# Designed miniproteins, single chains, continued (2): the designs that were tried, part 76

Each design is a single chain, and the fold is of that chain. pLDDT is the mean over its residues in the fold that is shown.

## One batch from the design tools (miniprotein)

Design m6801
Fold by ESMFold2-Fast:
Structure m6801 (fold): chain A 64 residues (1-64)
Amino acid sequence: MMGPEEGVPSADGTLTLRGGVLDVELAEVLATNTQIKKIVLEGVEISDEARAILEAAGIEVVRV
């Protein structure tokens, strides 16, 4: 990948992810980002464990 411009948080702390899988490893990385307050999942598969990690960090998870 040549660009780091994927999935940057907006000014209100909302991150939108499109397609693929949000696994436990990615959830742990996202949970360390203090700017993320909400994650919107568009066609993303998420495990209950990955969701629990994000919610424990105070991040709201929304599937659309």
Scores: mean pLDDT 74

Design m6802
Fold by ESMFold2-Fast:
Structure m6802 (fold): chain A 60 residues (1-60)
Amino acid sequence: DDYEKALEYAQKVAKELGEKKGTGVTAEDIGEAGKKLIEEFKDNKAGVELGKKGLEVAAG
């Protein structure tokens, strides 16, 4: 599923950002990952929905 792939991608990006800083994953890192997800998939409405999921993770 593209949804699963996009979520995996967002999780990977968030983890990389957190590890890169050595502080672990923060809400800001998750939000940034979600924004990148929207940019990658903005050509398709499904991509926008996938990006919203990433932003929701940042809110939670």
Scores: mean pLDDT 67

Design m6803
Fold by ESMFold2-Fast:
Structure m6803 (fold): chain A 80 residues (1-80)
Amino acid sequence: LWDQLTERLSQAQRHYALGEEAYKKGDYASAARHYGEAVRHLEEARRLAEEAGAPEERVQLLDDLARELQSKRDEMEKLA
């Protein structure tokens, strides 16, 4: 369970980094795609954290991060 959670968080961070690099290069379509993938991994991490009995504050943090990245994705899609 914790290994799966760690893997999802790692994948979210990787896609966030790739999205930021694409954004810096003006590749808004790729940035949107990577932010979207990061959101998907954060949503799965949130589910796993809840299943593992993580504190509500941790689950809320994951929800807040996913919401922030979804906002970035929407902005990138408008620029693409």
Scores: mean pLDDT 84

Design m6804
Fold by ESMFold2-Fast:
Structure m6804 (fold): chain A 75 residues (1-75)
Amino acid sequence: SLAEYRALVEETLAEIRELLREAGVSEEELERRVAALREWGEQFLAYAEEHGLSVEEVRAGLAALLEAVRAELEA
């Protein structure tokens, strides 16, 4: 369901928020980045619903996003 996909997005955003906080990103910049990622997440969920993506495919996409954020913070 869309609610289950939304929960996965929110869990991923919570992990990203923690990574940004640990990296020393300001609360203002952190909330700005999370808001932008939430907008992207809504677009991704619309795409997933339209194309019939499985929960596993949605999880894989979100895991890739989390790894991309980690890589950016390590650079």
Scores: mean pLDDT 81

Design m6805
Fold by ESMFold2-Fast:
Structure m6805 (fold): chain A 55 residues (1-55)
Amino acid sequence: PPLPPPRSKEQQEVIREIAEKLREIGDRLEEGIREAKDEPDEEKRMEIMREQIEK
């Protein structure tokens, strides 16, 4: 695979911060999916997942 482009320390720090936020969002989404899996109404299921992400 091609090598990634060179990055400054500032870019590396921003990427790290974004990655940490994405992990946190992922954890919240997983929790929302678990809460929503037994909900038969698709509209309510989406609402449950949205509420978990918004925490």
Scores: mean pLDDT 72

Design m6806
Fold by ESMFold2-Fast:
Structure m6806 (fold): chain A 90 residues (1-90)
Amino acid sequence: MEEARARVERLAEQLRSPDPEVRKRAARELFRLALEHPELVPEVLTALARASRDPDEDVAMTAAILLGVLATLARLEGREDLVEEARRRA
């Protein structure tokens, strides 16, 4: 878990990059990491919710789609609470 957690921290930092391509890639990698490590879903949902409001339309659209998919998977596991918390924190 140490390596996966460190990757989430680095990717969350990359979401603040001045390069929109770096931010878009970070959103995709965060989504993939949440699928591999479900315990990281709360942090990834929050990061994607913030990225869905990115000033770059392509980054915002990418993050919104990934957020929607991850939120649906969380709801199917009975974890609607995680989606609500992500909205509050974003």
Scores: mean pLDDT 81

Design m6807
Fold by ESMFold2-Fast:
Structure m6807 (fold): chain A 62 residues (1-62)
Amino acid sequence: AQEEEDRRLGRSIAASPDTNVAILGVAVLAVFGGRAGLEEVIRESTDPEVRAYAEAALAKLA
């Protein structure tokens, strides 16, 4: 329950228009194993830096 809530918060933060804030959201998703959230960030992000960071984080979870 708490891990799922933390993953949802991480995804919300990752949707920020501020690149630095969005990267913090990706880091939260990576810490809590939010694979689905990271995949969604990769699909929906228009910022190539945020997308690259999410792809790297997803690879580390494997």
Scores: mean pLDDT 76

Design m6808
Fold by ESMFold2-Fast:
Structure m6808 (fold): chain A 57 residues (1-57)
Amino acid sequence: GPGARAAGEALGVSAAAAEAAARASQGTDKHLYETAKRLDEEKRKAAGEAAAGLEPP
């Protein structure tokens, strides 16, 4: 059901973050990997800020 999928998604994201930290420590492909993650994160943040910016002061 939707609850199980939401929990699985959250755990999947957490696992991916842990793997990213481990890879960064090994200094293998951290630059490419982190760049892609930064782009995704900035895009997500921009969407949130755009939503906040839609509120007239």
Scores: mean pLDDT 63

Design m6809
Fold by ESMFold2-Fast:
Structure m6809 (fold): chain A 78 residues (1-78)
Amino acid sequence: EEAARQRLVERLVASGASPEDAQKAADYFVEAARALRRGDVPTARELAEKALQIMLDSGVPREEAVRAIEEAVTEALA
């Protein structure tokens, strides 16, 4: 969803990510959620790992990055 993606970008920027890196991480999260909804767990995992790496490289704390992934996965499974 556009609103959820925008909110995620804003949260990542607030956590220390550059706007560019926040947008890239959000893109990978959206693609991971789509892969998970279609049952493509391996692809979802790879995309989530890419998002995590971008967030960590941008200075987002690991705990915050992991929480963002957990929330995205939980919503995709609901």
Scores: mean pLDDT 76

Design m6810
Fold by ESMFold2-Fast:
Structure m6810 (fold): chain A 59 residues (1-59)
Amino acid sequence: MEEARKALASGDYEKAKEIAEKELKTNPNNRDVQALLAEAYRKLGKTEEARKIAEKLSE
């Protein structure tokens, strides 16, 4: 998580996405990881992918 947050903060959105996806495979219900992945998708302009994760977070 820390590495993914650092990547997001530094503007390396692809790296943040990759780390968050890997973490989510290990902990699929980790809401913090889901939120970070949604933000990375949003920063990359992948609005549909970000929306799907946001919907999952609302449940």
Scores: mean pLDDT 79

Design m6811
Fold by ESMFold2-Fast:
Parts: C-alpha cells; structure tokens; sequence
Structure m6811 (fold): chain A 63 residues (1-63)
C-alpha cells in the first residue's frame, strides 16, 4: 500500500520540477521561490510532515 506521505512528497516534487522549468526558461528565481512556498503550503495543509515540507523548500532555495 502506498503511504499518503509518499504521495504528497511526490506531488510536491512534481510541482517543484515544473516551477524549476519555468524559472530556467524565464530566469525568474523569485517566481521559483514563491511557487515552492505555495506548493509546500498546500502539501502541509494536506498533511505532509513538517520535515518533508522543510526539505522541499530547501531544495528550491538550493536550485
């Protein structure tokens, strides 16, 4: 059985990948950080762990 946390993490990573692609094409890193925060906030609302939310945001900041 797939864990709900794994699904939420996968969805977050997919959203982040799309945001990274847009940022790469536009050069707008501020857009990437804003999108990453919105993605993390939605995942947190759906029950993603605080640790996983932090990792998602740190991944966006390191890009």
Amino acid sequence: MIDEQEVLEAMGRMGLAVAKLIAERTGDRELLLREAREIAERAKEKGLSEESVKELLEEAERY
Scores: mean pLDDT 77

Design m6812
Fold by ESMFold2-Fast:
Structure m6812 (fold): chain A 56 residues (1-56)
Amino acid sequence: MEAYELAKETVRTALEAGKSEKEAIELAAKDLKERFGLPESEAEKIAKEALKEVLE
């Protein structure tokens, strides 16, 4: 699974569980770091982009 697709899934799941947008970004960024070994700044950027697409 692509990093961006994983981030979208994590964000969607977090929002469905009643988490805030900030919490959804943090959860997705954590998942990207754990699964893909991405740097913190890159993981956070991908998580923010995934959040924008999920909300659209």
Scores: mean pLDDT 81

Design m6813
Fold by ESMFold2-Fast:
Structure m6813 (fold): chain A 66 residues (1-66)
Amino acid sequence: MLSKSELAALVAAAGVLAAAIESGLADPEQELAALEELLERVEASGDEEATELARRLLERARRAAE
């Protein structure tokens, strides 16, 4: 299983990608794909709080990309 520090790093990376999409600094298609991959890794950890946070970040990024 992922350590707490590895899980925190994945969630932090998801936050940065979501912020980049929301601010228009990144290609939404490419960054959304990367964010979806990060969510899958967080989900695989089994940590429900981190998974919910990552899902919210992805949802916000998807709405900003529309």
Scores: mean pLDDT 78

Design m6814
Fold by ESMFold2-Fast:
Structure m6814 (fold): chain A 83 residues (1-83)
Amino acid sequence: EAEEILKKAEELLKKAEEALKKGDVETARQYLEEASKLMEELLRIAAEAEARGDLATAQRIREGVVKLSKRLQELRKELEKAE
């Protein structure tokens, strides 16, 4: 489940980048917002795993979210520049 959410967030970020390249700022913003919501869900899943003592699952999810967060921030800066 968490792996599927990670992949979906990555796909949304890729779609946001493609929309940004085409000058579709509104569509890019929507995809970034959707990706951000999925990342928030992943952090909740990681916190629940940690609370249960499943540190390995929590660490894997957090590592994935850190990578996605860096890309999200980069795309947000690009979107602000395009506005």
Scores: mean pLDDT 84

Design m6815
Fold by ESMFold2-Fast:
Structure m6815 (fold): chain A 55 residues (1-55)
Amino acid sequence: SSAVVKAAEDVAVRMINERGLENLDLEELREALLKVPGVDEELADRIVARVAKSK
């Protein structure tokens, strides 16, 4: 659902803002995303890939 995608993106944005994009561990990001209710491995991997492309 769009609400789940938004919640997952909000977690990614928060972690980028707190740690900085350069210092953000993609494994830690993936683990944090999977803790969000409704986020599956496919959605987590898509967001991680998008963040990795921006590094």
Scores: mean pLDDT 83

Design m6816
Fold by ESMFold2-Fast:
Structure m6816 (fold): chain A 57 residues (1-57)
Amino acid sequence: SKVEELEKKLEETRKQGEEDVEEAYKKSPEDGRLGEEQGKRVVEGLEREAEKLREEA
């Protein structure tokens, strides 16, 4: 189902984003902070979308 696909994408996005943020922090604190904020928004968006699909369709 689309919900299952979104859940898998969310898990993969979280893992990859965590690694990317750690690498960004090694380059600069500013890059790390920006990556962290961006990753949080992406994850929240996917979680919200998955929740809507469960209730809506």
Scores: mean pLDDT 76

Design m6817
Fold by ESMFold2-Fast:
Structure m6817 (fold): chain A 65 residues (1-65)
Amino acid sequence: MHDEIVDLLNELGRAFHEGDLERARELVEKLKELGYEEEAERMLRAIEEQDGDAFDRAGVRVVLA
């Protein structure tokens, strides 16, 4: 489970840097299925807004949950 979360966070980071909103939405849905719905929504918003600080804070919350 934790390895899947780390892989999802890494792929979300790639989607953030590439501006790939379709990929970001797919990965966010997987995070929601794993129980990280609020954090996943924050990460999607950060990707849409290109807010790296908000993205990093949401990712840390997923890892620490």
Scores: mean pLDDT 78

Design m6818
Fold by ESMFold2-Fast:
Structure m6818 (fold): chain A 83 residues (1-83)
Amino acid sequence: NHEKAYELLLEALEAIKKGDLEKAKELILEAAKLVPEEVAKKVREMLEKRGATKDVLLNAIILLASALPKEYALEVLEKVKSL
């Protein structure tokens, strides 16, 4: 469900804003289950290779948002820019 993935990405951005990087990682991995496997695999590889830093988590959110309908993707990307 694209709407649920969008909601999870918004919650992940809020977790990053609060400094809760572990919660953000959990929410990102949950959102990855709701997108095509090709995108989900890239997100998992990014987290494994680079670790769950703020920059890596933001890049993972951008990658997941790119798999969503344009209206959801644009809202997520605007919130990323404000961080």
Scores: mean pLDDT 87

Design m6819
Fold by ESMFold2-Fast:
Structure m6819 (fold): chain A 64 residues (1-64)
Amino acid sequence: SMAEKKQELIKQAIEYYATSGLYTMSSSSYELDPEMKEKSEEYRKLAEEYDKKGKELLKKAEEL
């Protein structure tokens, strides 16, 4: 049903937001270490990608 599809999209969005949060924390933990600047940037990019995916899924759920 449409309601079941909407709930599944919301669940996936929450998982992506949680993953984004974990990468954000990891990025921040390396931000002050000059030797880990590249890793910090990599994790920040991953956080942004997962946040974007979560927002896209949430938007799809809202349209159902």
Scores: mean pLDDT 87

Design m6821
Fold by ESMFold2-Fast:
Formats: structure tokens, sequence, C-alpha cells
Structure m6821 (fold): chain A 71 residues (1-71)
């Protein structure tokens, strides 16, 4: 949904800026609005809680896949 997409985008911006608390709140909102839409970011957040390095690698893989699909 548009609301889930907006929340997801706000969360992504906050995460990129290093504001994890704000990012988590927005991702949670997006997941509540549309669990399917927010699922990839939910999985990244779970990995981040387990291991910062695993999160970094997962983010890199996600970005690489995104770039491949955009081509």
Amino acid sequence: TAEAQAAFEEGLRAYQAGDYDTAVAHFRRALELDPTFARPWMELMIRELESPEAFREALRALLDEHDARAA
C-alpha cells in the first residue's frame, strides 16, 4: 500500500542516516500496514540484531540484487 511504502521509505532514510530508533519505528509501521511489503527489511533488522557484520553483508547482497533487477 502507499502508506506502507511511505513508512518503509522513511525507515530506510533513517537507517541510512544512522538513526536506528527512528528506522525501527518506521519499519514496524510498514510491517503493520503490509507485512508482505516490509518483509525484506524486517529480515534485515533481525540480522542486524544478531550480528552487525551479518547485517552489513545482507545489505550489500540486497543492494546488489536490486541493482541487477534495475538493469
Scores: mean pLDDT 62

Design m6822
Fold by ESMFold2-Fast:
Structure m6822 (fold): chain A 58 residues (1-58)
Amino acid sequence: SSALIRALERARELLEQGDAYEAVQLLMTESGLSRAEAIRALQLLLEGKSPEEVAAEL
């Protein structure tokens, strides 16, 4: 969804700033992801996948 993609874009920005904990909390709060799903999403973003590609794998 567009809302999930926007949340992933914000999470990527937090990751680039070193705020991995805040990125996990954002995805859980804004997108209803479990902690495990949020951590997986961040791993995919760190691998260089786009927010759109990450949303498709969740």
Scores: mean pLDDT 86

Design m6823
Fold by ESMFold2-Fast:
Structure m6823 (fold): chain A 95 residues (1-95)
Amino acid sequence: HMEEKLRKVKEELLKIQEEMLKKLEELKKEAEKAPKTRENAVKYTAEVLRVIGDFEQEVIELQREAGLSEEERRELNRELIEKSKEYEKKKKEEK
């Protein structure tokens, strides 16, 4: 049951990460359509930081509810970073 709980937490974290990445892509597309002013750049940066902050908070809350140890939390974060790098690499290779 503990291993099953850890697997479910990992699946949920991957879904939260995917949702964050989709929101970031939408913000990027909106920024590309907007006039390139300093005001728009500041707004875009603030929105990006907000999306990332919301993601970090959701991850912390999910890990806390699951009762994960600091070591288990570090391993999951490491896997999330690897998935993020693969996503970026795949996007570059599609061009």
Scores: mean pLDDT 74

Design m6825
Fold by ESMFold2-Fast:
Structure m6825 (fold): chain A 84 residues (1-84)
Amino acid sequence: WFNLGNALLNLKRYDEAAEAYKQALELKPAHEEAWLNLGVALEKLKRYDEAVEVYKQALELKPDLAFIRDRLEALLAEHPELAE
């Protein structure tokens, strides 16, 4: 699933990539890279609300994921309406 998501992301099939990453996380919720890449795929689809939710869920599981925190902070700075 994760490798399939990466292949789809490289092909710019962002909807299919997001679905593949969701399947990867269903099987292994602790997969940090899958959380990051799911959020990135959702950002590419301009589904910013869903990307914020994904990053927040990842940080709830592992609060020390600096790379996800940085991405969430950047996204909220670009889209302050998402912080409502």
Scores: mean pLDDT 77

Design m6826
Fold by ESMFold2-Fast:
Structure m6826 (fold): chain A 77 residues (1-77)
Amino acid sequence: APLLTPEELVEHAERLLDSAERLIAQGTPEAIKRARLYAEGAEKLVDAAEQYGADPETVKKLRERIEKVRKAIEEAE
């Protein structure tokens, strides 16, 4: 099976969060629902990256970004 490096997991998580933020900006109920799925996906990728030895500072910044996205989703619902 194709395995991602910790760096690739981080990059994928960043792309999902970029997409989530763009969907939140659209503000439709469907976009907010999709943003939630992307935020959940990003969290799983960050968890995997942390377990496989990604830089702790990078992981911390991504977790802070996930928290901001989650709050924006809750406020938009």
Scores: mean pLDDT 85

Design m6827
Fold by ESMFold2-Fast:
Structure m6827 (fold): chain A 87 residues (1-87)
Amino acid sequence: MLEKAEELLRKAEEYLEKARRALAEGDLESARQYALLAKRYAEEALKYAMEAMKSAKTLEELLRAIGLALRAIGLQFDAELLLKELE
């Protein structure tokens, strides 16, 4: 759960960075595609983080899962803002 959420967050961050680079280069189509992928990975990461919160056996695991969920929400928001800019 936690490891999967962290992996998906890394992918979301990577695609969001690629989207911003494509936008800076004027490639609006690639920017839109990468931003959409970043949003999808962030949404999946949130699901795994929420499941990790439900299955947490220690306070440390719970706090870590909460941190991942907050990061996923932030990345989803950033990706949605970028997609709105590309509309």
Scores: mean pLDDT 87

Design m6828
Fold by ESMFold2-Fast:
Structure m6828 (fold): chain A 119 residues (1-119)
Amino acid sequence: MELVKKAKEYIKKAREALEAGRYEEAFKYAWKAMVYAYKAKDKELLEEAAEVLVEVLEAAMGRRLSEPLREYVRRTFIKAVELGLEDLVFGDAALWDAAATSREAAEAAIADAEARMLA
């Protein structure tokens, strides 16, 4: 399976869904892109996919994040992908289900990071 090609295709799909206002689809595509980039050990592609994921969350939440908060959230998603791959059983279905659940965790992480920055 060509992991780099899959990651690039999902980044493209995520950006297209984001532009169309389909935030749930955009989030799932961006998360899947991060997973494939991580498996491919392509750090540049992983960082690009994580940036798209942050952009999707900003759009879905209707707010812009400060640059330090965007960096914190981006790094948090990269870590979540790493941990998710360690905890998941084999199969795209289990990986996809975990990615869908992680959106709720991502929104919670943004709220926590924002609270910490205001303290």
Scores: mean pLDDT 69

Design m6829
Fold by ESMFold2-Fast:
Structure m6829 (fold): chain A 67 residues (1-67)
Amino acid sequence: MQRILLLTTSDEAAAEADLAKLRAKFPDAEITLVRVPDGAAARALAAEILAAEPDVLVFLAGRQATS
């Protein structure tokens, strides 16, 4: 079973809408939504998770990272 993590900086309503769309595309996947404060935090968490669980697909949405 494919595991998917959705990491987002969006507000709760936008995050739930993105989650619903992702669930519609991957109905048999285990999808977990994680809200993060910014894009840097999202990338750091994604890197840690992929190092521990390389079979997980990670999607990043609502990124507010600035240079």
Scores: mean pLDDT 73

Design m6830
Fold by ESMFold2-Fast:
Structure m6830 (fold): chain A 58 residues (1-58)
Amino acid sequence: SAELEEIVRLAKEGRYEEAARLAKALGLSSQQVYDLLTAAGLPDEAVLVSSELALLEL
């Protein structure tokens, strides 16, 4: 979807907090965001964005 592509784009640009906020707005879990970004070839960004999302869920 266009929204999932936007999460990947934000992560590629180093906008981890924005990517995490968009993921939260879409109802994605930290695991789903991790899986999305690793599938996109962004394993380092997957750790960073999923960690930001986990902090937003506290």
Scores: mean pLDDT 87

Design m6831
Fold by ESMFold2-Fast:
Structure m6831 (fold): chain A 70 residues (1-70)
Amino acid sequence: SALELLEEALRALREGRVEEALRLIEKAIDLTQDDPELVAALRSALEALRAGNVPAAEAGLREVIDVLRK
């Protein structure tokens, strides 16, 4: 599920595995293509991570994870 991929991405970021986190976020985007708001939020997190802004990427991932748990 997208939730499981994002939880794994957050864990990967905490362990310094940035390339793995990028792949997991891209997979989560593919699974959420029918939700434009989730796609936009995940793309923002992906762009932050590509820019080297790990704290912003983590914050974005946590927000999406919280939405998916509702």
Scores: mean pLDDT 83

Design m6832
Fold by ESMFold2-Fast:
Structure m6832 (fold): chain A 84 residues (1-84)
Amino acid sequence: MVSDASQLAKKLMDAAKEKGSLSEDEVFALLDTAENLPDELKAELRALARKRMAENGGRLSPAQVQVLASDIVSIAVRMERKLA
């Protein structure tokens, strides 16, 4: 879970750096590549992404994606530790 979340975080940051910004559709497409994440976690990540998009005018810069990536890993760590 945490390793899969870290890979997703890296994909998001790399895509944002390459494109200069990410739209909601681009973020959701990358979330969909994380097939090993639980559906509950994916739902929480989609809700967080929508919130961040709304706060940032519908697109995320590389710096804003870095914050989202950090949040994704933190949520995965929190969920994994609660299941232990």
Scores: mean pLDDT 79

Design m6833
Fold by ESMFold2-Fast:
Structure m6833 (fold): chain A 74 residues (1-74)
Amino acid sequence: SVEEKLRELEKKYREEFEEAKKNKDKEEQEKIAKELTKEGIEEAIRLLEEEGVDYDEADVEAAKAAIAAERAKE
């Protein structure tokens, strides 16, 4: 699903974000955060299409809601 692919992307970005945080690289931290929040859903959809995995609009909406909920907490 889109949410599962998004979670895979989040794990990848989380590792990169932790490394950037350890190095106090604020510019890299901002870049990673923007990539995840701005293009995360589009990237997840692209990966699903590339793998030939079927998905529906409800999966996309669920992924958007999850991102919005995380942004609201921050």
Scores: mean pLDDT 64

Design m6834
Fold by ESMFold2-Fast:
Structure m6834 (fold): chain A 67 residues (1-67)
Amino acid sequence: VEKLIEELRRLKEEAEKAGDKEVAALAEQAIALIETLIESGTPEEEIKELAEALLKDIRERLEKAKG
């Protein structure tokens, strides 16, 4: 889970550098959501699946913005 959050932070930085404030905001919201789920005691396997889905979506959006 920690590595997935770290990857989301990297995507946020890349989006900010690319000037894509929308994708940067989505990455920030994804991180906040995952952190909230960890604090609420959500099972790690569910958090991992959600984090991977969010990473895929954000990565695809950022790739289109760069491209």
Scores: mean pLDDT 80

Design m6835
Fold by ESMFold2-Fast:
Structure m6835 (fold): chain A 69 residues (1-69)
Amino acid sequence: ATVEEIADAIVDHLGLPREVARKIAEIVLSHPLDTPVEEIADRIVEETGLPRQVARKAAELAKILKRLA
């Protein structure tokens, strides 16, 4: 999946700003497929300042899309 495909899904399903969604997509795509959701969520919180529960949902969604591609 491309950064834009994952970002579009995050915007549509979670209502996050596109700039933030692209950053999350880049983070998820930079990590191996086997990286735990919690590790990716930690990075999203660090980079974006989003609440952990939102970061976790975004990481889960993006990981699913990465696996399907």
Scores: mean pLDDT 81

Design m6836
Fold by ESMFold2-Fast:
Structure m6836 (fold): chain A 60 residues (1-60)
Amino acid sequence: MEEARRLLDEVFERTKENPELAPLAISLATRLAILQSKKNVTPEEIEELVREARRALEQA
């Protein structure tokens, strides 16, 4: 979870230079909130979110 939050914060920071990334950043934030609301989130779900956040940063 902490890695996903950190990467998501970095994606939001990059939206200042690439406004087109804003919809993706919002989508990632929504997914993180959903995972945090789950009682039994799996490591695979967290890893998938982390992977998507890293990919977003590569596009920035």
Scores: mean pLDDT 76

Design m6837
Fold by ESMFold2-Fast:
Structure m6837 (fold): chain A 64 residues (1-64)
Amino acid sequence: SAVIDAESDAAALLLAAILLGADPALVDAAAALLDAGAAALAAGDAATAAALYSAAAATAAAAL
């Protein structure tokens, strides 16, 4: 599903950013967006979760 793919991409990019010693502010921002996405998914809002996970992936990628 789109939400699972977005979560997987965000988690992989965040891990890569951490391992490469990327900008800590962008790493923290990406982690916060991942947490927000997980909270939205737990509340039953898959569309918001997918958007937040996509934002987390973009933020982590920008840190690289």
Scores: mean pLDDT 86

